# Designed miniproteins, single chains: the designs that were tried, part 91

Each design is a single chain, and the fold is of that chain. pLDDT is the mean over its residues in the fold that is shown.

## One batch from the design tools (miniprotein)

Design m3178
Fold by ESMFold2-Fast:
Structure m3178 (fold): chain A 72 residues (1-72)
Amino acid sequence: KEEAIRYLKLAIKKAEGVDPQVKKMLEEALKYLENGDYEKAIELVEQAISLAKDHPDIRKLLEKALEIIRSL
């Protein structure tokens, strides 16, 4: 759980100033993850990965977060 939160926070920092829509979506995913709503967190992270097609570094962090959340 804490590891997934860490990867999401890193992705939010990288999205800052690059893609405000991705940043907002990840901030929402982080809130769901912290509240234990893993299903909604997964949906938002998957959408953010799709939107971050042109940002492979952000996508890679999100894919790692997604893998961890799915194992919870």
Scores: mean pLDDT 79

Design m3179
Fold by ESMFold2-Fast:
Structure m3179 (fold): chain A 93 residues (1-93)
Amino acid sequence: SLQELAETKSEKEKLEALIEKAKEEFRKLAEEVAKLSDEEIEELLEKLKKETEGEEKLIEELIELLRNRDVEKVFEIWLKQQMSEEVKKILEE
């Protein structure tokens, strides 16, 4: 029905708004990380690696992307790990 189509479009718009909000939060995080010195980055990496066993390479990659303000790649990595395949298909249209 037309009502079901309108509800589906509304849900897509809400999801797109949530995704944009998540991207904005990653942009803010990237700005904060970009302000850190090389020494502060090394201290942060050591702390995160101690707290996250088995994900050390992923942590290094994410911090480097944030330092370079590559928010889109950080978001893509997050999206692949945290979103279902169905939700990903909705975002890809």
Scores: mean pLDDT 69

Design m3180
Fold by ESMFold2-Fast:
Structure m3180 (fold): chain A 98 residues (1-98)
Amino acid sequence: SDEVEKGIEEGYKRTKELIDEGRSAGEAVSEVRDEAFQLAVEGKISAPQAAAMVLGAALAARDAGDDATAINAASSVPDFHREVSTAQAKAGQPTGLK
């Protein structure tokens, strides 16, 4: 979906910005994961978009040469999607997020 493509692009860009600012790939991925989670529980993005941001972060970590961080981040995406979806449901978020 358009939201998944946006999530990948936003996650990749934000992770690259943090690495360019001097963060390690692991620190950058962790920060983007936390940002994606907060945006989703605040109802600003969908759970698929938040999960896609973590995938984008994994791709940025790979491009930075940190394959271990990239693999760990990419492997966490299904669990993160479930975690975010559960948190959104408990927060009473609307079903029609774009």
Scores: mean pLDDT 87

Design m3181
Fold by ESMFold2-Fast:
Structure m3181 (fold): chain A 120 residues (1-120)
Amino acid sequence: ELSEREKLLELLEELIDYEEETIKKLDELASNTTDEEEKKILEKIREVEKETLARLQEIKDKLEAGKLSPEEAKKEVIALLEETIKRLKELEDENYPEVKELIDEIIERYEKAKETIEKI
């Protein structure tokens, strides 16, 4: 249990760090675009990522406090990542290929995180 908890905490910390860097990147892109529609899409992605970050932090805090078992934490993270992937896919727009590429990179990261968590 402790070994599984430690592995999950390390993965959650890595995923949280990735979310924080992604939000910074989205803020930079939104500040630099002159296209109002592109800016709106970037701001929607940022909101999804901020909500995901807050929920990952909550799961991590509960796992650290012993309020979630490793199995419960795995289930909650996988469900969160699946919902986030779905929300991000709905924001893809072929008219903004660079934003679509960013969404695809975020989704690939979450799919890899899910695979890693499922193997713990």
Scores: mean pLDDT 88

Design m3182
Fold by ESMFold2-Fast:
Structure m3182 (fold): chain A 64 residues (1-64)
Amino acid sequence: MITVIGTFSSASAAAAVGGGVVEADPEAEAEVKGNTVTIRTRNRETAELAVKGIEDGGGTAKVE
């Protein structure tokens, strides 16, 4: 399982990215806490989508 953590300057950006990833892959888990989103997936393409979404949203992505 791949874990992607995104940190943003705004809580709305974190929520938008988390929602978008789950919409694209319903098997993925997204947890939003303040300005941080944690995305857990078994799909590498979903993890890559999450990283891109975080970076495009102005956040910093970390992959486990």
Scores: mean pLDDT 83

Design m3183
Fold by ESMFold2-Fast:
Structure m3183 (fold): chain A 94 residues (1-94)
Amino acid sequence: MKEIVEIIEETVEKVRDEVSKLPGVGEEKAEKIGVEARKVLLTAVFEPEKLEEALKEFRDYLLNDLKLSEEVAEKAVEIVRKAAEEARKRVEEL
């Protein structure tokens, strides 16, 4: 049986794998991105009205804390947005 937490953790693992392939990210930054992405995924599932705010905070983290380029940060935000939509659909189908 798929539980909400299991869906979120599986989605975080997919996000971490996808972002690790982006230029300048690598494994260490992908792990940090995964931690922040988990917060976005939780927001998408439990507080969907706050998703755009969570994605903005996530983007700011990528640019200011991880110092990723705008192009790489935009790609990471898109990966997380798609992951959030997938996770929400999976939770709604439980």
Scores: mean pLDDT 84

Design m3184
Fold by ESMFold2-Fast:
Structure m3184 (fold): chain A 100 residues (1-100)
Amino acid sequence: TSASNLTVTPAAPEVDISKGSFSVTVSGTTTAPVTVRVILFDSNGQVVGEASGTIAPNGSITLTISLDGVKAGDTVTVQAIALDADGTVLDSASATVTVV
């Protein structure tokens, strides 16, 4: 199994903290279904949210991720990792969002 051109796209560049969650879309070129894990890190490298799902070849997935331990003005790193059935990392992508 291979994955390439993995992308992670937040629904907006800013996240309203009063909503408690936001959506990201993950897409990539895969030869078979792959598991995608999305992990959110604060500026100190602490995990503030995570979600996972499966993308099919030529597919994408939208994941809604709850945020814990963030405050307005924080920058959150969004890390997406594509994994095969054995847990081997095939590709990764990242983005950033600002908490408002």
Scores: mean pLDDT 80

Design m3185
Fold by ESMFold2-Fast:
Structure m3185 (fold): chain A 85 residues (1-85)
Amino acid sequence: MIDDPLEKKLADAYYKVVDTSLDVIDIAGKQNNKDAIKRATKIIKEAGEIGVKVSDDPSKETIEEGIKELEKLYEEAVKLKVELL
């Protein structure tokens, strides 16, 4: 009912990674940049794997580690997006 602040932070981090990576796929698709599409798709896959890992072990430690890993993936996605602009 009341969202746990840590769970909300995890969800926010996840959607931020996915949204940015989808932007990269859209930009790269218009440029016919197959490498960038592949890289962005890999980031989305890795974000999904973090979600599965947290689902299997919903401990505070695993959620906090997942948030950190998602923050790193977000930085990677942003860097990739900047490379295309």
Scores: mean pLDDT 84

Design m3186
Fold by ESMFold2-Fast:
Structure m3186 (fold): chain A 87 residues (1-87)
Amino acid sequence: SLDEKAARLLGAADAVEVVANAEAYREEALAEGVAEEEIEKGLARARARAAEARANLERLRADFEEVRDLLSEEERARIERALALLE
């Protein structure tokens, strides 16, 4: 479904953003009282998801073209940035 494709793209963007800004993610989570063990689990999950997205980059690009008109301008910008970082 188009909703499933959009969710997958946004999930990939979230993971890529966390990995690209890992130090900021850690600092913000610590400031909010999140346990270090939970932060490291979150980062490991993001790295695994980013690696999966990289392996499936061509499929994500195809999905993005199919759902582009269903996404907000901000969502499109986030996905375009994430896909560029996965190259």
Scores: mean pLDDT 88

Design m3187
Fold by ESMFold2-Fast:
Structure m3187 (fold): chain A 111 residues (1-111)
Amino acid sequence: SELTNALLSVLEDSLPNKVKGLVNKIADPELKENVLFSYELGYVKSSPESILVPGTVSLIKKALEKLGKPLPSEDVLQKIAEKAVKKLKEAESAEEVKEIYLEALKEAAKS
């Protein structure tokens, strides 16, 4: 739950300003979450791994910072991000994107 809230915060902060303004008006938290992960699914499907891997490293760092957790080494973060991006490219739903990112965050937090 704390991991999910940190993940949602980082994803929202990473949105283009126009999209962020629209998402911030969504009163229903379940709808807002679904919209955020659906947007992320589209971004993942349209972006090359060369962009997604450093983006995922940045996402993990920002989420761990929000949780007050120490950062793993850059090599460990890179391996976690590469593994996550491989799974993200095969994701077919917003829920799968959420699960992949949460798994990566749990692994990074344990390291």
Scores: mean pLDDT 87

Design m3188
Fold by ESMFold2-Fast:
Structure m3188 (fold): chain A 63 residues (1-63)
Amino acid sequence: SSAAAIEAAEARLRALAEELGLDEHTLAAIDRAVAHARARDASPEEIAALEANMEATLRTLAA
């Protein structure tokens, strides 16, 4: 449904993880979460919630 929104969220999360210096396992986890959202045809609200939650998690891991 919202393929462009999912792609944009994935790109932002990967860029953040790279900026924070997070490892390959973290990048793989982002890819899996995005793939799951894509497979479930996640709504815009679900995509926004996924991005916000994952951003908070990435920042916590980097702290």
Scores: mean pLDDT 82

Design m3189
Fold by ESMFold2-Fast:
Parts: C-alpha cells; sequence; structure tokens
Structure m3189 (fold): chain A 64 residues (1-64)
C-alpha cells in the first residue's frame, strides 16, 4: 500500500482548498479514493484533518 507523507497530505489539502472544493465534495473524493485503493484510510484521514484545519468542514470520522 502507498504511504502518503504529512507534507503530501498538506499539499493535496491546499490544492483542494484553492480549487474551491466544499467539505462534502472533499469527503466524497477521499472516500472514493479509499474505496478504489488509491489511498489508505490513514492517508485519507491525514488529508481530511489538514482540510479541516484549513477551514474546510470535512467529515474526518467518515474517511476512517
Amino acid sequence: PAVLTDEQAQAVADALKEAGISGETATRILLRMVQEGLLSPEAATRIAEALKAAGIDVDVEAVR
């Protein structure tokens, strides 16, 4: 399984915020990526936490 670094997670979160993605849309994207095996649940959680810290209201518990 691919391991995402905290720096990479932050970069993804920043890109999604700059693109104007809503918290609901970001949550759905992360869940889809976990389901497709593109992200581990841990990596998705890190991105979700970074997005929430950046002011995007993502459901961190949903992406675990």
Scores: mean pLDDT 75

Design m3190
Fold by ESMFold2-Fast:
Structure m3190 (fold): chain A 87 residues (1-87)
Amino acid sequence: SMKEKLEELGKELLKVMEESLKNGESFATLAQKMREVTEKYPEIPEEVKEKLFFAAAQAYIRYLEGLMSKEEALELFRKRIEEIIKE
């Protein structure tokens, strides 16, 4: 189902952010990896992919600005993924 594909995409994007945070990667590198992941899900609407990308950007940029820890950034992104899936 679409919901199952969204949950699968969300889990994969969360894993990508976790690895990028662990490896100290730039936001540009995270953004590229996220685009590569979303390309594997052509059935998911572009609007939804944009919402997921924006949610990841908000969390990662706040971490880079020193406004939250790596753990807080991951949790914020996880929460936003859950909210987007429930829409």
Scores: mean pLDDT 87

Design m3191
Fold by ESMFold2-Fast:
Structure m3191 (fold): chain A 67 residues (1-67)
Amino acid sequence: SAAELEELKRKIAAALALARESRTGALVALHELQEELEKYKDKDPEVAELLEEGIREVEEILAEMGL
């Protein structure tokens, strides 16, 4: 539903904010988004794509931190 998609977008935004706060926050955010992706990977390709984009952004943040 649209409400579930908006809630997911909010969760991704919160994870990205957490990732920008600290190295620990970035690792926690990466783990949380990876767990969500496993739930949706084969069920909802639109949701999976958003989660994959979020994961990539967290990975870029981690790379900038030297991780």
Scores: mean pLDDT 81

Design m3192
Fold by ESMFold2-Fast:
Structure m3192 (fold): chain A 64 residues (1-64)
Amino acid sequence: SKYEEELRELMRKLGLSDEEIDYLLNNVFDDELIDKLLAKIAVTKGSEKAEEIAKLLKKLRESL
């Protein structure tokens, strides 16, 4: 999926491991896990990066 590849590259640039990325992408409908991830990214990398990931996650969910 185009959105999966974009998310993988973005998350990797933000310092997540390939194992962490795989776990998250296999659990994209787990709202608690996703909210925790977005909060962590907002605090560590900024709200703009968290918003970009949230937008791509929404598109990925819609494509599944």
Scores: mean pLDDT 80

Design m3193
Fold by ESMFold2-Fast:
Structure m3193 (fold): chain A 100 residues (1-100)
Amino acid sequence: SDKDRQEVSEKVSKLSEEQKDLVKSLLAVLTGTYERVKKEGVTEELIKEAVEEVREVGEKHGMSEEQIEKLVNWVEELLKNNIFPSDKEVVDFIISILES
């Protein structure tokens, strides 16, 4: 929604430049993953590939191993249960990991 989009933009604007790049990269990976889910459904291969992309983005942007495992486990659970989080829910979860 427009309100959620505005809230996401405001929350992201308060992050460091590196954290902004991390959030944008993770949102892009999840968006691409859900576009694939719409076309091919949820497969074991899709889950493994999505988990690998999330891990690589987290590592590239300086997330700790513990932070990456929390994010990977969350993404895997969402995909296995066919749950499609909003951009706001994704941003809120990423920020919660970065603040812990």
Scores: mean pLDDT 82

Design m3194
Fold by ESMFold2-Fast:
Formats: structure tokens, sequence, C-alpha cells
Structure m3194 (fold): chain A 60 residues (1-60)
């Protein structure tokens, strides 16, 4: 899980800290992948796809 989360973060081009925050937002609010992608972009300052946040959430 931790290793898979780090790998998913690396592939998405975000820090592991951003990936953990995305997972926490999803668990707390049940947000869609579209909303999570927007949140990840705001947190990282980089474009993040819905596929990337889906992979992050599934890795956790």
Amino acid sequence: SEEALREAARRAGVSTGVAREVVEIHRAHGTSYGQLASAAEALSGRPVSQRDVRDIVRAA
C-alpha cells in the first residue's frame, strides 16, 4: 500500500504528501475523480488527470 502509493504519486508527477492528501479528501468527502484531479492540480501546481488520481486512490 505505502509502496504502491509512492509509485502512483511518482507516475502522476506529484509528491507522496499530495497523494496522501488526495486519498484523505476522497475518504472524507467521497469526491469524484474529476473533483480530486482539480484538488491535486491545486495542491501540486501541475496538471493531474482523473486516471492519475484514480490510481492514487486505488493504491492506498
Scores: mean pLDDT 83

Design m3195
Fold by ESMFold2-Fast:
Structure m3195 (fold): chain A 71 residues (1-71)
Amino acid sequence: AAAAEARRAAVLAEAQAWLDFVKTEGLGIKDVKQIQALVDRGRQVIARAGEVDPALAAELQEWLNKVLYGE
């Protein structure tokens, strides 16, 4: 139980950290390599978050779409 709870907490913390970064700084990035790294990380984080919190994963996907498409 404790190991599964720790893994869930780590996934949620990683997802929240990526989301907070995108909301505060991520949309202002203009360097192509930095944008690509942010997108690659976001896809990994969304995949993990979707297994534990689908609502958070949906919010992450909305912000990933803003990074990719400027919405």
Scores: mean pLDDT 81

Design m3196
Fold by ESMFold2-Fast:
Structure m3196 (fold): chain A 85 residues (1-85)
Amino acid sequence: DYLDRAAKAALEVAKKASDDPSASVGEGIGAALASVGAAFEAELKGNEEAAKLAAEGAEKAAKQPTGKEAAELALEAAAKAAELA
C-alpha cells in the first residue's frame, strides 16, 4: 500500500525536521502533508506510478541526514508525483 508507505515516511520526515534547528516544525509538517496528499490523490486517480513515486520519494527523503534536507526532498518528490498524477 503506497499510501501507508508514504504516511510512515512522512511521519519520519516530520520527526527529523522537528529535531533539526535549521528546519521549522511547520516545514516538516508541510512536507509530510504534501507527501501523503500526493500519494492519496494518485491512488484516488488510479495512477499507481504516481502513488509509487510519492511513497518512494518520501522514503528517500526520510533517509536524508538532516531534517531540513528531508523536508525539502519530500516536498520536491511530492510535487513531481502530483504532476505525474
Scores: mean pLDDT 80

Design m3197
Fold by ESMFold2-Fast:
Structure m3197 (fold): chain A 76 residues (1-76)
Amino acid sequence: MSENQERILRLVTLTGISISKKDFELLSQKDSLTIAKYLCKQLDSSASPQSVEDACKFLSQKTGIPQEKLLQILTK
């Protein structure tokens, strides 16, 4: 499993967000901001974060997971 795929699985598990196998495979080829935007849109379709940090703040506010933990997973 790629490091990017492991990162997506960790984020999905922590946030409780559902992801399809097709979207999982597609996102495994994308950058951290694209992954972060996808997760934000799963929680709120109107979400439009401008940066990884902005997305982590949004996800933290919606899920209660520490922003620092989300940022570490997305940027590692």
Scores: mean pLDDT 81

Design m3198
Fold by ESMFold2-Fast:
Structure m3198 (fold): chain A 88 residues (1-88)
Amino acid sequence: MAAEEARRRAREVRERARGGMEALVDGLRAAAALGDLEAAEAQLEALRDLARAAVEETGRLDEEVAEETRRIGEEYIAEAERILEEAR
């Protein structure tokens, strides 16, 4: 019962974090397209901070969901880093 509630809550945190990460990647892509690399780098730092916070919060609730959250964060960070690398 309590473990199932913690797992449900962890999944809710994961999905909210996913939405936040998607928004940050979109913001980074827009900044990079405008040549604003400083703004794009700020979005990448915000993305890394959100990913770390989400892993920490989900880790307090369920270790398996925390591992899933970490992988999701790594995928969004890799995408954001690729966008920045392609910006000149």
Scores: mean pLDDT 88

Design m3199
Fold by ESMFold2-Fast:
Structure m3199 (fold): chain A 98 residues (1-98)
Amino acid sequence: GPAEELAREALELLREAIRLAFRDRNREALEEAIRLAEELARLARELGLPELALEAEILVGLALIQLGVLDALKLPDGPPSAETRALLERVRELLREL
């Protein structure tokens, strides 16, 4: 239904935002994406979408590992990304509609 479609779109945009944030070493964007993925997992459970909730929880785990990799390797933060910010803003919009 429409809610599942919005939740799926949010999940795919979060995957891309996490990929770009890790590529660009953007810790702030990774931390924001983790928070939004945790919110998506909660909303997906409330909507009765347990598989989507699990996918969002897996995404949180993967992003936390990526954040740990940046810290373990002592990699400096990269420049801010307008593309990543736009993706995260679209995710926030979608989650507000759920």
Scores: mean pLDDT 89

Design m3200
Fold by ESMFold2-Fast:
Structure m3200 (fold): chain A 65 residues (1-65)
Amino acid sequence: SEEELNTLIEIAKQFPAVPVSDEVVEALKEAIKAKDYEKVVEIIRQAGLSGNEGLGAVKLAVDTL
């Protein structure tokens, strides 16, 4: 849901940005713009990013929007 995505983004803002591939960053940006929480989680999972790494990737995507 959009509310779950907003919560994830607020948590991610507290983490250091983690460098990931341009394809992952752009996919995360598009999912965030679409307000698609499930797609954000799926992108993180498919990229093999765990917990803090996933949050750091979301942080990078948000900072570079």
Scores: mean pLDDT 84

Design m3201
Fold by ESMFold2-Fast:
Structure m3201 (fold): chain A 79 residues (1-79)
Amino acid sequence: SAAGEAATRKAEAFAEFLMLNLPGVREARVEGRGDEVHVAVRVLPEYAASARAALEREAALLRQDFPSVTVSYEVEEVA
């Protein structure tokens, strides 16, 4: 849907922002499928709490802006 596509683009821009601005982020990937958007981040353990906080804030904003879109995220700690 148009809402799903817009939410996916916003999530992709946010993932890029995290890669550029949050230390210890090794990978950020976004999967958009219809009205579902999933963000997966791989991060050093020292920065995991910061990554979770940033993703939860962005997920909340995406849910407000795109109420028909299901937004989810995951954070994997890497050595």
Scores: mean pLDDT 88

Design m3202
Fold by ESMFold2-Fast:
Formats: sequence, structure tokens, C-alpha cells
Structure m3202 (fold): chain A 65 residues (1-65)
Amino acid sequence: EELEKKIQELKDKYNSLREKGIERLKAWFKERGVSEEEMEKFINLLKRITDEQLQADIERLKKEG
């Protein structure tokens, strides 16, 4: 139960930070006239990296708990 709660909290933090980061990034790119295609590539890269980091953190929690 505690381990599951910690994993959920970690997922919630990652999702919240990612959403905030993406919104700020989209605003920054639009202000500078960056194309939607270039913006999408950058956002997809960010999502992939954050998903990989989240997975690694979850595995560590499972081994320690």
C-alpha cells in the first residue's frame, strides 16, 4: 500500500511537471514563430525522456520497498 502510494505520487509529480513544462514550452515556441512540426518533435522527445526516467525511478522503488 505505501509502495503503491509512493509510485502514484511519483507518477502524479512527473505528469504535473511535464504538463506545466509543455505548456510553457508551447507558449515560448509560439512567441518565437517556431513551426508546429519542430515544436511537436521537441515535445515528443521530452515525453520519451520523462517516461524513461519515471520507469527507472519506479523500478528503484520496487527494489527498495
Scores: mean pLDDT 77

Design m3203
Fold by ESMFold2-Fast:
Structure m3203 (fold): chain A 76 residues (1-76)
Amino acid sequence: EEREKERERLVQETLAESAEINARLGGKPATPEEYRQLAEEYEKKGDERKAVIYFTAAGLLEAARDFEKWLEERKK
């Protein structure tokens, strides 16, 4: 399916860009805010594809963070 091919391509590109971002951050884990800033920068430059990749990465990290907070709250 077309959507599955696009999703697989986005995953592969996101993984490649994540490695590049981690290298630029000096090996520190990227935050959702940092990914969002990069996405906005690429959007302003007209690179919609990279903007989507970085927005996707930011959203995934935010979802993971929210899930971790939910688990922490349940341990109270």
Scores: mean pLDDT 68

Design m3204
Fold by ESMFold2-Fast:
Structure m3204 (fold): chain A 71 residues (1-71)
Amino acid sequence: DQKIQELAEKMVESAEAMLAAQGAVLSPEQREQIKELARKAAQAYLDGDMALADQYVQQILDIVRQAVAAA
């Protein structure tokens, strides 16, 4: 269970690194959304709500993929 908390944080780090490596640019609004969703996912997991955490994770991945596709 602690591994999921660590995974969520690494996913945010990986997403930011991937975007920088691919030359993709996020709008300030998209950057804020990703960070807020990551925080909410981590907090939902801490609260024991794995289903809610998974929903936030999927939303983060969607934003990242759209940014990469637009580049």
Scores: mean pLDDT 73

Design m3205
Fold by ESMFold2-Fast:
Structure m3205 (fold): chain A 96 residues (1-96)
Amino acid sequence: SFLEQLQKDYQEKIDEYIKFIGEDYIAKREEELRELVEQVKAGKLKLSDLPEPIRRGLEYQEELAAGKKVPREESVRLQVQLSLETLELLKKELEE
């Protein structure tokens, strides 16, 4: 199906980016992102201070927590897209 093909294509791109960026760098950035999320939850940071893909992800999680119904296909697409955008952000940081 279209959705299955889309997920496979995104997974291949994710794998390529992980290989390019390096697992250790990704692990360090995941820890940093976890700390930023906790600071936002504690009211110490504003959502607007976060990188765009991460901010969109948190806003989406807040909408889900508020009981907003989102189509499953759209939810999966957004999660995969945000993961790719986050990896592209990390790649750009390494190139600059």
Scores: mean pLDDT 64

Design m3206
Fold by ESMFold2-Fast:
Structure m3206 (fold): chain A 81 residues (1-81)
Amino acid sequence: SSAEEEAVRRLTEFYHRLVAGELSEEEIEAFIAELEREYGPEVAALVRQAVEAYRAGDLETAERHMLAAILAALEALRRKQ
């Protein structure tokens, strides 16, 4: 669906901008707050965990949490159908 495509795009673009050093702390917190409103607290928590792992230098764990966040967002959208 268009909503599922948008969720994947938003989360993928966020992670690309995060690893490129293009996001301020304020932008990161604003995005996580938007995710909580749109997709729920599980998706927000997974993205926060990905940000924390990336900052700790654990890129593999960060990528794993981002994939989990994408899957959780898709699941949340499918439950609304």
Scores: mean pLDDT 88

Design m3207
Fold by ESMFold2-Fast:
Structure m3207 (fold): chain A 72 residues (1-72)
Amino acid sequence: MLEELEKLAKEVAEKNKEKSPEEVEKAIREALKPHVTAVKVEVEYKDGYLHVGVMAVAPDGELLAFRVEVKI
């Protein structure tokens, strides 16, 4: 599950990288929401990169945390 959520978050971030950080955060959150019990997404634009932090709770109660970076 972690690898699948990380891939999905990266794909959504890449597709939305030209939008505002708030719009990227919303897009990633909405994409991950059907796959997890709870999710928190934080997005920061810095030094030509989009930095994405994700914390999620899987349906089985597993705590998942990962980061994704996308060049703008």
Scores: mean pLDDT 82

Design m3208
Fold by ESMFold2-Fast:
Structure m3208 (fold): chain A 72 residues (1-72)
Amino acid sequence: MNMDETRKLLEEEAKELQEKAEQNPDDAVTWRQLGDVLDALGDLYLSQGKLEEANRLYERSREAYEKARELE
């Protein structure tokens, strides 16, 4: 409901997925899920006018997607 609660939930999920990706770096599914969560965080920061933070999250999301694609 609150944007701050949504942001915290997405940040926690991104951290969890990052740890899973580090434990199983060959798991393309985890990298794609990380990309999805980082993209959603980027959209949230963009909606708050935080352009630099949003752009960094989008770049990290793209990197996660590229990693997933390389593992195919």
Scores: mean pLDDT 84

Design m3209
Fold by ESMFold2-Fast:
Structure m3209 (fold): chain A 71 residues (1-71)
Amino acid sequence: SEKRLREVEKRMREHNLPDDVRQRIIELVREGRWREAERLFAEATGDSSRYTALVIIEVGDEIDREMRRRR
């Protein structure tokens, strides 16, 4: 849902990522490409935080489950 994507965006803002990088990560999240989103985030921040990666994955799984339940 949109609120979950806002949580991901909030995490990215905490790391002061450039706008273009933030937009690309959001696009990858919306496409369900969590591994690529996590990789891009790690490359952009120089921080391979497992916590941040897990949040991105968890949010994605929740969005996917919501979409499946609506079918």
Scores: mean pLDDT 62

Design m3210
Fold by ESMFold2-Fast:
Structure m3210 (fold): chain A 87 residues (1-87)
Amino acid sequence: MLELYKKLYRELMEKNRELIEEGLKLPEVPEETKRVVLKAAALHSLALNIPQEKQIEILEREHGLKVSREEFNEALKEVKEELEKLK
């Protein structure tokens, strides 16, 4: 299971590297960048069994991203669907 999480995480980060790097440096993070970062954080949370609340705190502290529980749950659904496809 962890290997599938690592693979999906690497693919997500490699595909969206420019979007993440450019967006996170802006005073207001673009919605597209925020969505990708949320997916990466959700995947990391699932792989390491980190509580949702703790991961949201990390995103705010490290990247200044204000994340709702609803937004994080949406990202969790997306990454779970991707993991299901990889099997």
Scores: mean pLDDT 75

Design m3211
Fold by ESMFold2-Fast:
Structure m3211 (fold): chain A 77 residues (1-77)
Amino acid sequence: VEHFRRAAEAAKAGNRKEAWQHLGEGTVEAADRGYAEEIAPHVKAALDALQSGNYDEAARHAEEAARIVEEKERKEA
């Protein structure tokens, strides 16, 4: 979940490269845990927003992906 939160922070700061890297790492970790399908639409939306220069929207989608991962981890505990 840390990578998606870092992606949101980087996007808010206007750091597209750092936000992109953290989205990728968060996606790999979530997929390894079996959460790929639930986060996929939010990761796609965040990447699309970064490409369009809409950093606030990218941050919101990254935060939503983080929220989904946190929900899943909480249910497994």
Scores: mean pLDDT 80

Design m3212
Fold by ESMFold2-Fast:
Structure m3212 (fold): chain A 95 residues (1-95)
Amino acid sequence: SIADETREYVQQLREQLPFDDYLQRLLGNAYDYYLLSLNYYGSGDYKRALEYLEVARTYLEETLRELRRHNADQSLIDDVERELELVKKYIEDVK
């Protein structure tokens, strides 16, 4: 499930992050708001879906800034950048 996939992804990141608590919360929040946006999209509430996608985008952008600031592994940066581009594309598709 998306929830199980999100949990596994967050757990994998926990094991790899040198400054874990803050980064885990930022990324966890991004995925929580992303999942919430999917629920609103599925119910036809596109306005709320967009609002929550923008929140998810903000948390992913902050996660990337912190990962780069702390010279995190490039594979983690690349993964988060890919997720951010998917969220940005979804925003444009729903907009």
Scores: mean pLDDT 78

